# Designs tried in a protein design run: designed miniproteins, single chains. Part 36

Each design is a single chain, and the fold is of that chain. pLDDT is the mean over its residues in the fold that is shown.

## One batch from the design tools (miniprotein)

Design m1180
Fold by ESMFold2-Fast:
Structure m1180 (fold): chain A 114 residues (1-114)
Amino acid sequence: DLGEELLKAAREGDVEKVKELLAKGADPFYKDEDGKTPLMLAVEYGHLEVVGLLLGHFREQDKLDELLNHKDKEGKGVADLAEEQVENPLPHLSEEEVELLRELAELLKNISSK
């Protein structure tokens, strides 16, 4: 299942595997048992290069906005998960990467008001 492999690659930060799976037509809207998309897992586990790949996959803003506004089973979106990383950053994240996550969270909240 390409969707399950994409979720795993996003959670692990496997950039090359994410590229391969997206090229094979893996669904970036695929969700795990908790309702989390690959983008949500990449943000939750602090894999910024994977975040960039998933955001860059969409050519149409409407599809990107749909992905960004998706909520997990706890009602958390990508912006909420990015804010959680900013408040309690994973040990492998640099200060610069935490700042990028802060900027991402702010940007995502602004998208919902347009």
Scores: mean pLDDT 78

Design m1181
Fold by ESMFold2-Fast:
Structure m1181 (fold): chain A 72 residues (1-72)
Amino acid sequence: ALKEAEELFKEALKAYAAGDYEKAKELAEKAFEILLENAKEIAKEAGVSEKTVREALEEEKKKVLALLEEKK
């Protein structure tokens, strides 16, 4: 699950480098969805609450997607 999210972020970066911001956004959204689905596992590994992980992921998703939309 986390490995799949990492792979999606890597593909998003490739799309971004190619100037395909729409594809980069789609791939980044999918990666964040996987991370949010696994927030409890991430929280356990990091020694923090699931709420903390979800809030951090939602904040980071918002920032990444906003930057990609500005590139249009």
Scores: mean pLDDT 79

Design m1182
Fold by ESMFold2-Fast:
Structure m1182 (fold): chain A 120 residues (1-120)
Amino acid sequence: SAELQARAIKLGVYPRVDVNNPLHVAAALGDLDMVRELLAQGADVNYQNLFGNTPLHLAAEAGHLEIVRELLRAGADVNAQDIFGRTPLHLAEEAGHEEIVRELLEAGADRTAKDKFGNT
């Protein structure tokens, strides 16, 4: 966890990622093995950081398809909203991650959900 926190800070993902939540860090950095270990230990898949981001938001924005799949399998809320009303689908679409967009839609993502700026 200390090594993941140091890597997150070094890569400029801090303060976007809650460094006190290792699942957010692992999801943002693409550490699939750590995501699996943390979920097996009972980490809350739907925990929201200071910006309202779940691990699924961070994996979707970063383009980590296999982590998106693991989080969805673990019961991640596909329609969770950050403090701006953005869902994982919004972040994947903005980042251009078409395969993740497809995966989120198949998992029941609401394509009509609006952020605080009226974007869908």
Scores: mean pLDDT 80

Design m1183
Fold by ESMFold2-Fast:
Structure m1183 (fold): chain A 61 residues (1-61)
Amino acid sequence: SPKQQQLLEAVRAGQVDTVRTLLEEDPSLLSDPQLRNQAIEALRFVKDQQNAETILSLLLK
């Protein structure tokens, strides 16, 4: 899905506002355990720890 790829790219880039917007537009993205786990794993590439923690909190809602 294009939105699944956009979510993973936004997470990897530490783009908090983009991640928030994508999840608000399509909350069902977090209903897929595989996608959620991939997004959590992508947090390892985020250099800003505060952005990583904020995105993790969004993924766990």
Scores: mean pLDDT 84

Design m1184
Fold by ESMFold2-Fast:
Structure m1184 (fold): chain A 94 residues (1-94)
Amino acid sequence: MEHDKEQIKKLEKLAEEGDAEAQYLLGALYYNLGDYEKAAEYFTKAAELGNAKAQYNLGVLYYDLGDYEKAKAAFEKAAALGYEAAKVKLKELE
């Protein structure tokens, strides 16, 4: 995983510079690696910059971890940003 570590380091630098897409991609990468703590951190940063997909994926992550209150809050925020899939998820959680 040395090559993956180099790519992660490049994305971390872009994310620190405020690139919401790099933050979203880092969140997705850490989620796939099973590092849910770092995945949540980067999805949160991207979501705070208005990335609706990151907000939705943060909701999915919290749901997978059993934190349904945080999952619902994240889906509500994604829906408020106009992300239609989040509205569907909120209806499923009722």
Scores: mean pLDDT 82

Design m1185
Fold by ESMFold2-Fast:
Structure m1185 (fold): chain A 60 residues (1-60)
Amino acid sequence: GPFLAVALHDFETDIPGFLSFKKGDTLLVLEEVDDEWVKAQSLETGETGYVLKGSLKKLS
């Protein structure tokens, strides 16, 4: 099911479908797409997009 995670670094992109975020931002992971990618929503901006799993730490 969906879970909260925190961004481990900054990432800025103008590529459609990818999510921009800053280190320390809280993201709601909506779906795990594959072993490397998730679909997430930024709780800071409300935007949704694809994020590398390695860029996030799951909140326990």
Scores: mean pLDDT 85

Design m1186
Fold by ESMFold2-Fast:
Structure m1186 (fold): chain A 62 residues (1-62)
Amino acid sequence: GLPLVKALKDYEAVLPNELSIKKGDILEVLSGSLDDNWIYAKNLETGEEGYVPSAYVELVGS
């Protein structure tokens, strides 16, 4: 399956293609890697998709 990440802190979207997240949200990584500055992710709580800074998330388990 696609990698899951957890929000380490809140991020408020600045551009229309960015995703707002809250600390503790679980996101599915649709594109990119955590080695990139940004990932394209889906917030599983809201169903919204967008770019988030990779530094604001961590990989959740295996």
Scores: mean pLDDT 84

Design m1187
Fold by ESMFold2-Fast:
Structure m1187 (fold): chain A 60 residues (1-60)
Amino acid sequence: MKGTYRAKRDQPEAHPAMVGLKKGDIVEVLKVVDSDWALVKSLTTGKTGYVSLGDLEEIP
């Protein structure tokens, strides 16, 4: 799925391909790569990278 989501918790940049997020950061999902991972762009920092899909929630 594509769309705008919010980080549910802090997510450290554990790998160069990942993007670091803080709880409440807004991201745009660019591509869902599998059931666990998505490629996103942080609207807060402008960085792109992979995050756990389970740590994102749809903005109400």
Scores: mean pLDDT 75

Design m1188
Fold by ESMFold2-Fast:
Structure m1188 (fold): chain A 82 residues (1-82)
Amino acid sequence: LKEEIEKGIDVNKVDENGLTLLHRAAIEGDLEKVKLLIEAGADVNAVDKFGYTALDLAKRAGNEEIVELLKKYGAKESTKRK
């Protein structure tokens, strides 16, 4: 991941579902990846295709440490629920 970021990968690039690397790391519970992505300039408030932020997904997955980290960097919950 760090090597991919250093090679100039767009950390805010989205997949078919609008998921960024930050969304995926938040779901996976990978605290180190979340921290690296934020430090590399990831948008902590990016929303997926369904309007969910990484914070929303971390809460859903029960990743409490990632929820706290994201909030520290200014992450907000989505303003809409489906």
Scores: mean pLDDT 75

Design m1189
Fold by ESMFold2-Fast:
Structure m1189 (fold): chain A 114 residues (1-114)
Amino acid sequence: PAIAPELEVPGDGSEKTKLGTELLIAAQRGDLEKVKELLEKGADVNAKDTLGNTPLHLAAQAGNLEIVELLLENGADVNAQDKYGRTPLHLAEELGNEEVIELLLKNGADPNAK
């Protein structure tokens, strides 16, 4: 049977952009299962919010080691900068999460990036 006269997308966003936004939210919330699901669906691992934060920035700020590791394994830019020039490493250092700091450094984070 016929459905709506338009596509399933009533809004203006692309599917990839929507997945990227959901990935940012899941990373910030520490929802590991949702992060994994969204990456498997092709979400942009380097999606940026209005402040230039990537999922890796938000996971590092939340101190979620498992999500940080998963994002890095999926090609997250370890040296991505937000609008303030902060990297995920800077946010992990602000939190004081030694395990996240060490993981980022092992994956090529530049401790002198500004």
Scores: mean pLDDT 79

Design m1190
Fold by ESMFold2-Fast:
Structure m1190 (fold): chain A 130 residues (1-130)
Amino acid sequence: SAEDERLLAIHDKYLAGRLDDPEVQAYLKSRAQLYLDAKKSGDVNAKDERGETPLHLAAESGDLEEVRELLAQGADVNAKDIRGRTPLHLAAEAGHQEVVDLLLENGADPEAKDSEGRTPADLAAANGHR
């Protein structure tokens, strides 16, 4: 397309080392901004089709380092998915005790109830009977 041809021309200028070219500078700035915007929308409090945040996914998988990084970036520790479940519900159900402890230290509500009236402790107990 005409847009693809223009982007290829700007990229060719970049590869030729024309970093003082205003179109190359605008292109690099636009790329950096899109990356930062995508990272902000993907990495903190963005919700998927199930209402789950990145913190829900890290908690469910037991990824302690990712949980720590997301909390440091301002992730909502008490965010609820479409079933009313918090990251603490998912960590507790999966049996990820170190993640459970980290979430509680960061203000997770241990008495939060999902859409069925279950607490994180209730989900942990149910998983222990599987």
Scores: mean pLDDT 75

Design m1191
Fold by ESMFold2-Fast:
Structure m1191 (fold): chain A 115 residues (1-115)
Amino acid sequence: DPGQELLEAAANGDLEKVKELLEKHPELIFVRNKYGETPLHLAAMEGHLEVVKYLVENYPELAALMNDAGMNPLELAVFTGKEEVVNYLERWLSSSDPKAVAVRAKLKEAHAAFL
């Protein structure tokens, strides 16, 4: 199952495998595991900075997605103590990048819905 392979590659920090799978199956970027976690959630919670950077740069909308617990990738990185990933995502989300601005707007909407 290429969807399961993508989730495992992201969780393991295998950037080359992530790139290979998404080149062959671009639709898999929104695949979720049994906890509602996307490839970016798994890369972030496991501390795989280079996979996180690749996914944010190419698929920034993933940073706004919530898992079944209502946690986004940044919140999972904070919960698991992945300091380098937390610092990268906080800096990117605070930037003037139009993609980061759009993600911040979506995160505010999602957070309000869970309150």
Scores: mean pLDDT 86

Design m1192
Fold by ESMFold2-Fast:
Structure m1192 (fold): chain A 62 residues (1-62)
Amino acid sequence: MKAIAEVILPSPKTGPDDLELRKGEKVEILEVYPEKNRALAKNLKTGEEGWVPLSTLKIIEE
């Protein structure tokens, strides 16, 4: 199920596969790994995909 989340904490890029996110940006969540605090997300504004800390996201739509 695709969910939409808002970035509640800014995430600096920490690796080449990580998605750089600014607070207030909206992303589509593609996959989640809660035990590792990771989500694969797509930035709805830029279309880029990458990994982000799950703790930086607030689910707003499912």
Scores: mean pLDDT 75

Design m1193
Fold by ESMFold2-Fast:
Structure m1193 (fold): chain A 114 residues (1-114)
Amino acid sequence: GDELLEAARNGDKEKVEELLKAGADVNARDPVTGYTPLHLAAYNGHKEVVEILLEAGADVNAVPTSDYSLGLTPLHLAALSGHDEVVDILVKAGADVNAKDKYGRTPEDLRNLK
């Protein structure tokens, strides 16, 4: 099981900090989706967890390894989910605003989907 992926998905800030201090891989990947903890925190709008993961050296431009995940970066997922504060944090951390998913869509293209 990937405890850091679950803690990041749930916004469990204290568990994320505990696991990172214990040497958990900040860039761990879900074996099915290829999503990192940063992908899951960004998708769910967990602002404080996003900040902790970035401070711990999370790859802000991580591309998922599964074809089912469509090449969506953390910024794509934050934009798709409408988490504007997380979008701002990721952009300030150096997220590629021009990153294209497998369909050629940028994060802004996904933000404008209704």
Scores: mean pLDDT 87

Design m1194
Fold by ESMFold2-Fast:
Structure m1194 (fold): chain A 73 residues (1-73)
Amino acid sequence: MEEGEKYLELAKRYLEEGDYEKALEYAEKAIEYYSKVEPGYPEALDVLAQAYRGLGDEEKEEEALEKAHEYLA
């Protein structure tokens, strides 16, 4: 959906800026708007993992990466 793509782009932008809390917020929103069969879904999960990495949440980073790998084509 267009909403998911917009949130994913915002999440990536905040991740690049080092605003990990906002990157997390928008990655979570992108995940909610993407269907699990869309390529944006694992991309949003990867951004979520990188945001958790920036916040120092290693366990949630690993969980998000495992989910992202599960939905890769």
Scores: mean pLDDT 80

Design m1195
Fold by ESMFold2-Fast:
Structure m1195 (fold): chain A 67 residues (1-67)
Amino acid sequence: SADGERLLQAARDGNLEEVEKLIASGKADVNARDADGLTPLQIAARRGGAPNGKIVVLLKEAGATTP
């Protein structure tokens, strides 16, 4: 879905505000995968830093999982 792709991009950009907005909409699949098979949680966790740490917490609270 477009919202799943936007969530993946927001995770790559470290855009906390867009992540919060997409989770609040309830339309984004929080476990969406990109072309490399990475989820938003995996992308945010790999990048690190303060905004990505908050993104990881929000995604986990929204039901995001890693295999």
Scores: mean pLDDT 78

Design m1196
Fold by ESMFold2-Fast:
Structure m1196 (fold): chain A 122 residues (1-122)
Amino acid sequence: MTPLHSYAYVGDLEGVKEYLKTNDVNEKDENGRTPLHYAAYSGHLEVVKLLLEAGADVNAADKNGRTPLHLAAYSGHLEVVKLLLEAGADPRARDKEGRTPLDLARESGHEEVAALLEEALA
């Protein structure tokens, strides 16, 4: 995990801003995850916005084939899921186990996120 991944995970907006001045927004860690994966998993809406404005790949897949949308859906972060979909996240993306973001929202009991993803698939 790089400093940018850590700042994104904890929601350190100023740390993200400073690090992005000299570093790649799409840098991948040992798990193939970008900073956007960690911000989405942790539900830090303003960090997600900043990373997307900085050119983050909304559909970046980690080593398990999971996108930021998969991780936001798994964690139940409704506003982050909405923002990722507005930014062009693919709600049909399947991880290496064949699971979509909708499957992960349902498995984790996040009914409002599941309903939003069902609408995105209509």
Scores: mean pLDDT 89

Design m1197
Fold by ESMFold2-Fast:
Structure m1197 (fold): chain A 102 residues (1-102)
Amino acid sequence: SSLGEQLLEAARNGDVERVRELLAQGADVNARDRLGYTPLHLAARNGHLEVVEVLLEAGADVNARSTDVYGYTPLHLARFNGHEEIVEVLLKAGADENAKLK
C-alpha cells in the first residue's frame, strides 16, 4: 500500500509512533481516502488526540472537507463524536467554527 494509505490507517487506529514514522518517510499529511477523508478527519472522528496534535504540527489542513455528500471537516467529526479536547485543539489550530455541512 502507499505511504498515504498507511498514514490513513495509522491515524484511524491512533498509532502515534507509526504516524510519526510515516510522516518522517514523506507520507502526504493531507492524503485522502475514497471519500476524501484525511488522516486528521479519521483521528478526530475516533478521538485520537495525540495523533491530531502530531498531524497539525506536520501541517495538516485543519479545514479539509470530505468529498462525500456532507463535506465534513475534522471539527464536525470531533463534535459529532463528543471529543471535546480535540474540538479545542482544532479551534486553536484555526478550524472554522462556523463551517456548515453541505
Scores: mean pLDDT 90

Design m1198
Fold by ESMFold2-Fast:
Structure m1198 (fold): chain A 86 residues (1-86)
Amino acid sequence: SKWQELVRKLVEGLRKLLERAEANPSTPEEVVEFLRELLRIFEEALREKLSLEELIERLRELAEELKLSPELREAVETLIEELKKF
């Protein structure tokens, strides 16, 4: 499906972002934790073949559980809106 292809590309991009974030000592722990959890959810979605609705629900739960900054919360909402287009 088209949304699974998007998730595969996001996984590739997130792995590179996480590598860069961990290499930079100035990266806030909040950002590193967010990227790790986001990557985990996408990899679980691809392995367990979660529905699109289940993936969106997991992303909303992540934003609430980690009590993300407004900027990171906006990033999650933008991602959810892109996924909703499928």
Scores: mean pLDDT 80

Design m1199
Fold by ESMFold2-Fast:
Structure m1199 (fold): chain A 60 residues (1-60)
Amino acid sequence: GPVLYRAVVPIPSSGPDDLALRPGEVVEVLEEVDEHMWRARSLATGREGLVPKSFLERLE
């Protein structure tokens, strides 16, 4: 199945390619863009964008 993570802190959008997330919001990881940033999709909204991986926690 998909690799799922949750946001552990509020993540605001700082640019047009960024994914804004609320604490506890679950995302599907789509791509590792670099060592700090992932492309992810919010399961709640269906929005996609870049998110710092250090603010995400894996859901097993």
Scores: mean pLDDT 82

Design m1200
Fold by ESMFold2-Fast:
Structure m1200 (fold): chain A 87 residues (1-87)
Amino acid sequence: SVLEKLAKALGLENATDEEIDRAFDILDPDGSGTITLEELKRWLERQGVELDAEEVFKALDKDGSGTITREEFREAFKEYREKLKKK
């Protein structure tokens, strides 16, 4: 899935709370507390990751706000972590 590919690109081996927070900080280097679609697109392009940023945004933006907050990011990857533990 798009979240699995993003997790791999961000180095989320076990999607621990510490790894998730580090990954968010990578995508939000200015500490704004939000990730925009443009910031995500730029990061993916720089890493050479073949991911549709719109699909990533849809998976992470749970309230449809148009931005990804740190809490939305944590919730998405905590859900991913639970799925990882079951396999």
Scores: mean pLDDT 78

Design m1201
Fold by ESMFold2-Fast:
Structure m1201 (fold): chain A 71 residues (1-71)
Amino acid sequence: AFSKYDKDGDGTISAAELRDFIRAEFGQNLSDEEVDELISEADKDGDGTIDFDEFLALMATLPDRVQEISS
């Protein structure tokens, strides 16, 4: 699953790749600002990307986060 969304194989997910993932898996069309907010919640370094461990942590909370944003 992760490798399918990490096309560069760098072990990180960009904001654009995260948006595509949320769209594909949850059917939600998030704005750049909403995706950036999710990244900021997961990315403590502020690089605008998340690594695999941060991605797994985000996935554990993502259904609730997507529901909140969609409301």
Scores: mean pLDDT 65

Design m1202
Fold by ESMFold2-Fast:
Structure m1202 (fold): chain A 60 residues (1-60)
Amino acid sequence: GLPLYRALADFVAQSPDELSFKKGDILEVLGVAPGGMLLVKSLTTGKEGLVPASGLERIS
């Protein structure tokens, strides 16, 4: 399957293309974007968007 990451802290989206998440949310990585961003799907909320790769922990 796709790689799974856990959020180490809350994140608030700064643009419409970014996804907000909470500490402990599980994110499935769909792809890599420029500037150290990942395209992810939140398994907690079902929403997709760009998130910074910093502050995420790989779990599978």
Scores: mean pLDDT 84

Design m1203
Fold by ESMFold2-Fast:
Structure m1203 (fold): chain A 62 residues (1-62)
Amino acid sequence: MKFLAKARKDYKGKKKDELSLKKGEEVEVLEVVDDTHVLAKSLKTGKEGKVPREVLEYIKDI
């Protein structure tokens, strides 16, 4: 399931496979990885990585 989401707060990725986001940055969620993380693509930078679900606010389905 793909959907558009927005970062609720600044997030700094802790691992190489994690995505860093600024508050208000929009992402496309590509995949749910586990109960705590999703795979997302930043619409600003085009980079992909894992993000904690709690950091994201759902906007709409794509």
Scores: mean pLDDT 80

Design m1204
Fold by ESMFold2-Fast:
Structure m1204 (fold): chain A 63 residues (1-63)
Amino acid sequence: MIKFPVTTEESKELAEKGMKLIEEGKELLKSKDKDKILEGVGLVLRGIGLLTDAWLLDRKAAE
């Protein structure tokens, strides 16, 4: 269940995609392999970008 505080349907979809990328990245960051860690960092950053987009979209819809 996604716990990111957005209310519009489009924002919820972006938040779900962002959370999935962050969770996948977290699993890679648990690795001791340098290449896996770098992949994990990339996925977390992409996920944060999607969460930011979701939050901005939700705020625009609320204003």
Scores: mean pLDDT 77

Design m1205
Fold by ESMFold2-Fast:
Structure m1205 (fold): chain A 57 residues (1-57)
Amino acid sequence: MLFEALYDWPATSPDELSVKKGDVLEVLEEREDGTVLARSLSTGETGWVPSSLLKPI
């Protein structure tokens, strides 16, 4: 399922994904702490982002 980034998110660690508001992301995995492993459709990069960043399309 595809999601839209609600705001800009700069990665602060190597395992995180930097995203821009309006980026479309595919969720690959979810964690119990409320983070998700996502893939950016614009860059093809993967990384962890907070689930609160994402809105279903």
Scores: mean pLDDT 81

Design m1206
Fold by ESMFold2-Fast:
Structure m1206 (fold): chain A 89 residues (1-89)
Amino acid sequence: TELGKELLEAAKAGDVEKAKELLAKGADVNAKDENGKTAGHLAAEEGNLELLELGTDVNAKDNNGKTPLDLAKENGHFPIAAYLSKLVK
């Protein structure tokens, strides 16, 4: 959806307030981009803990089989990786 695409753009930009607004308008928190990445993947890749706390699916895998935890580790965001390690099922 348009809202889902806007949510992914807000996540990439680190715009927490815009992400909250879009979720309140009914944006799908599990919307995926062309690489299968959710807002959770993008937040973990950029190191944005506040976006991860908005209820993104931390167990989702992108088209390369990577979770937000994998992307946080690969990008050196160790505090985010520690947070996600507690939430992974």
Scores: mean pLDDT 81

Design m1207
Fold by ESMFold2-Fast:
Structure m1207 (fold): chain A 123 residues (1-123)
Amino acid sequence: MSPLGKELLEAARNGDLERVEELLAQGADVNAKDENGYTPLHLAAENGHLEIVKLLLQTPPYADVNAKDTVNGYTPLHLAAENGHLEIVKLLLASGADENAKDKFGRTPLDLAKENGHKEIVE
């Protein structure tokens, strides 16, 4: 992974929107993966950073909305649904996220939302 890619993953995890914008402008790989296969979009979606999710999906070269991590096979939609981030779930679905994607245990994003009690996502 490039140094810019590592910094982009950290900025996305921490909710540092300005740093994400700067790093993308410097040519950081929007689809950079950490050791577990998490992309910036995974980390922003997991941590509820809606404005960073918007930026990653709407700015060229555009984030892969259906990227899977290497540990559990989670997409960004799995992580948003697991953590109850309803507006991020809606945005990811509007951006072409596969609602039927299965993790390594056969669970969809909706299954994770149900398991974690996020009734607002399961409607």
Scores: mean pLDDT 88

Design m1208
Fold by ESMFold2-Fast:
Structure m1208 (fold): chain A 74 residues (1-74)
Amino acid sequence: GYSLKEAFSLFDKDGDGYISAAELRHVMTSLEGSNLSDAEVQDMIREADIDGDGQINFEEFVTMMTKLNRAFKP
């Protein structure tokens, strides 16, 4: 599987170190077994989007993916 760094690079099409909140929401909701509601995903994105510009950097991306993984339990 891909590392989080490689996954981030796949979404960072411009190579500027940011991905859109919409792209991140799509990734989080399309993960198998996540069972997250749209509201839950939106809350996590709002926490990462501190500046309100709709852009997420790598550090924020890792933090959100860590929260998602912790919330999803077998």
Scores: mean pLDDT 66

Design m1209
Fold by ESMFold2-Fast:
Structure m1209 (fold): chain A 71 residues (1-71)
Amino acid sequence: MPTKEQLLKEARELKEEGKKALEEGNYDKAMEYYEKALELLSQLEPTPEVIELELEISVLHLEAAVKKVFK
């Protein structure tokens, strides 16, 4: 099983890649990265750090979805 440290690191890296895709206007790719990050975080105990990261990514996922519809 991946460690908590590894899952948090991977989720943060996916968030960064999602932000880059979002800035490039690649909304589908951004949403894929955010969904993968949220799946990784769902495996972790709900600590304040995990919850904060999940909320940040969820907001970014919603932003990508809205921009995809209204492009």
Scores: mean pLDDT 83

Design m1210
Fold by ESMFold2-Fast:
Structure m1210 (fold): chain A 74 residues (1-74)
Amino acid sequence: GPKKLSNFEKLAEKSFEHSVEEIAAAIVETGALSEEQARALARELAKLSRTAQEIADRYGLSEEQVREILELLE
């Protein structure tokens, strides 16, 4: 389990600074998810109905893939 603020939690924080479309576009750019899956994940992050880690696990995102997404959003 996460012991620190993870890259997944940082991605959740970016969801307050960026639109769903901007988050989804960054995910698609990394090649990690399809456009449909990227939009669905971005919407779940915006809702904060689950932890960022649980959302990432549901979509099969690795910490490395999330780091690449974060780099595109900086």
Scores: mean pLDDT 73

Design m1211
Fold by ESMFold2-Fast:
Structure m1211 (fold): chain A 91 residues (1-91)
Amino acid sequence: MKKKEEELLEAARNGDLKKVKELLEEDPSLVYAKDEKGLTPLELAARNLHKKVVEYLESKIENLPEELKKKLEELEEEPIRLLEEAVLSVT
């Protein structure tokens, strides 16, 4: 089966914005994945004129710290609730 990197590269090449978003939500660092030719998902999307995918990928590369903090904030909101239940041991 294809690795997540390979799936992202193919999704970018095919203009599958939904798949690109799903994969990058799992691992934002996948935006830096490279094909055997050294092409990133951004390069593949651009080469195939998938404007929406290009725009999304450029946003991730330039604003990765903001995106990571936003994702961590969402995850932290849910785990905090679970952690409080575990710490209290009264539920």
Scores: mean pLDDT 66

Design m1212
Fold by ESMFold2-Fast:
Structure m1212 (fold): chain A 102 residues (1-102)
Amino acid sequence: GQEIAELVGKATVAADESIERNPDADEKTLAEEIERRLKEDYGINVGNVKVKKTDTQVIIEFTIKDTGLDVTIVLFTPEVRKTRPVGPMDPYTPGLNAVVAS
């Protein structure tokens, strides 16, 4: 529902900001930063935070403790973002590649 979309949106923003501020951080550091931001800045309690970096993507998995919902966010790495054309017809925006896992 809309509540899930809002939670995923906030989590995606927190994750994207954490990656942008710490582009060379390891997976553990990013997981801790994302958990901290969600709790302190957005009031969202998360657990089981896992971050996996690939050549093209950063994959972030966590559980929202208040709902029991498992969330997976897939973001393109800064390197991939830099190769994408920007313009009024480009639908790409950092953080729009979020999905909710059932």
Scores: mean pLDDT 68

Design m1213
Fold by ESMFold2-Fast:
Structure m1213 (fold): chain A 65 residues (1-65)
Amino acid sequence: LEVGEVVVAVEDFEGSGPAFLSFKKGDRLLVEKVIDEGTVLARSLETGETGLVPKSYVESTGEFL
């Protein structure tokens, strides 16, 4: 995943704390920062909220903003 990439959630995710973003399957998220190999900082295009997202819960769309 790359900064500026739009990803789509493949499953529902409930964040285990305030640092994590909660989202539903099918939600579109904007990658704002790559934290490590397993985690990105993303913004929900549905709610406008920002938080940490596990890469395993999202897939690339090939779209960039």
Scores: mean pLDDT 82

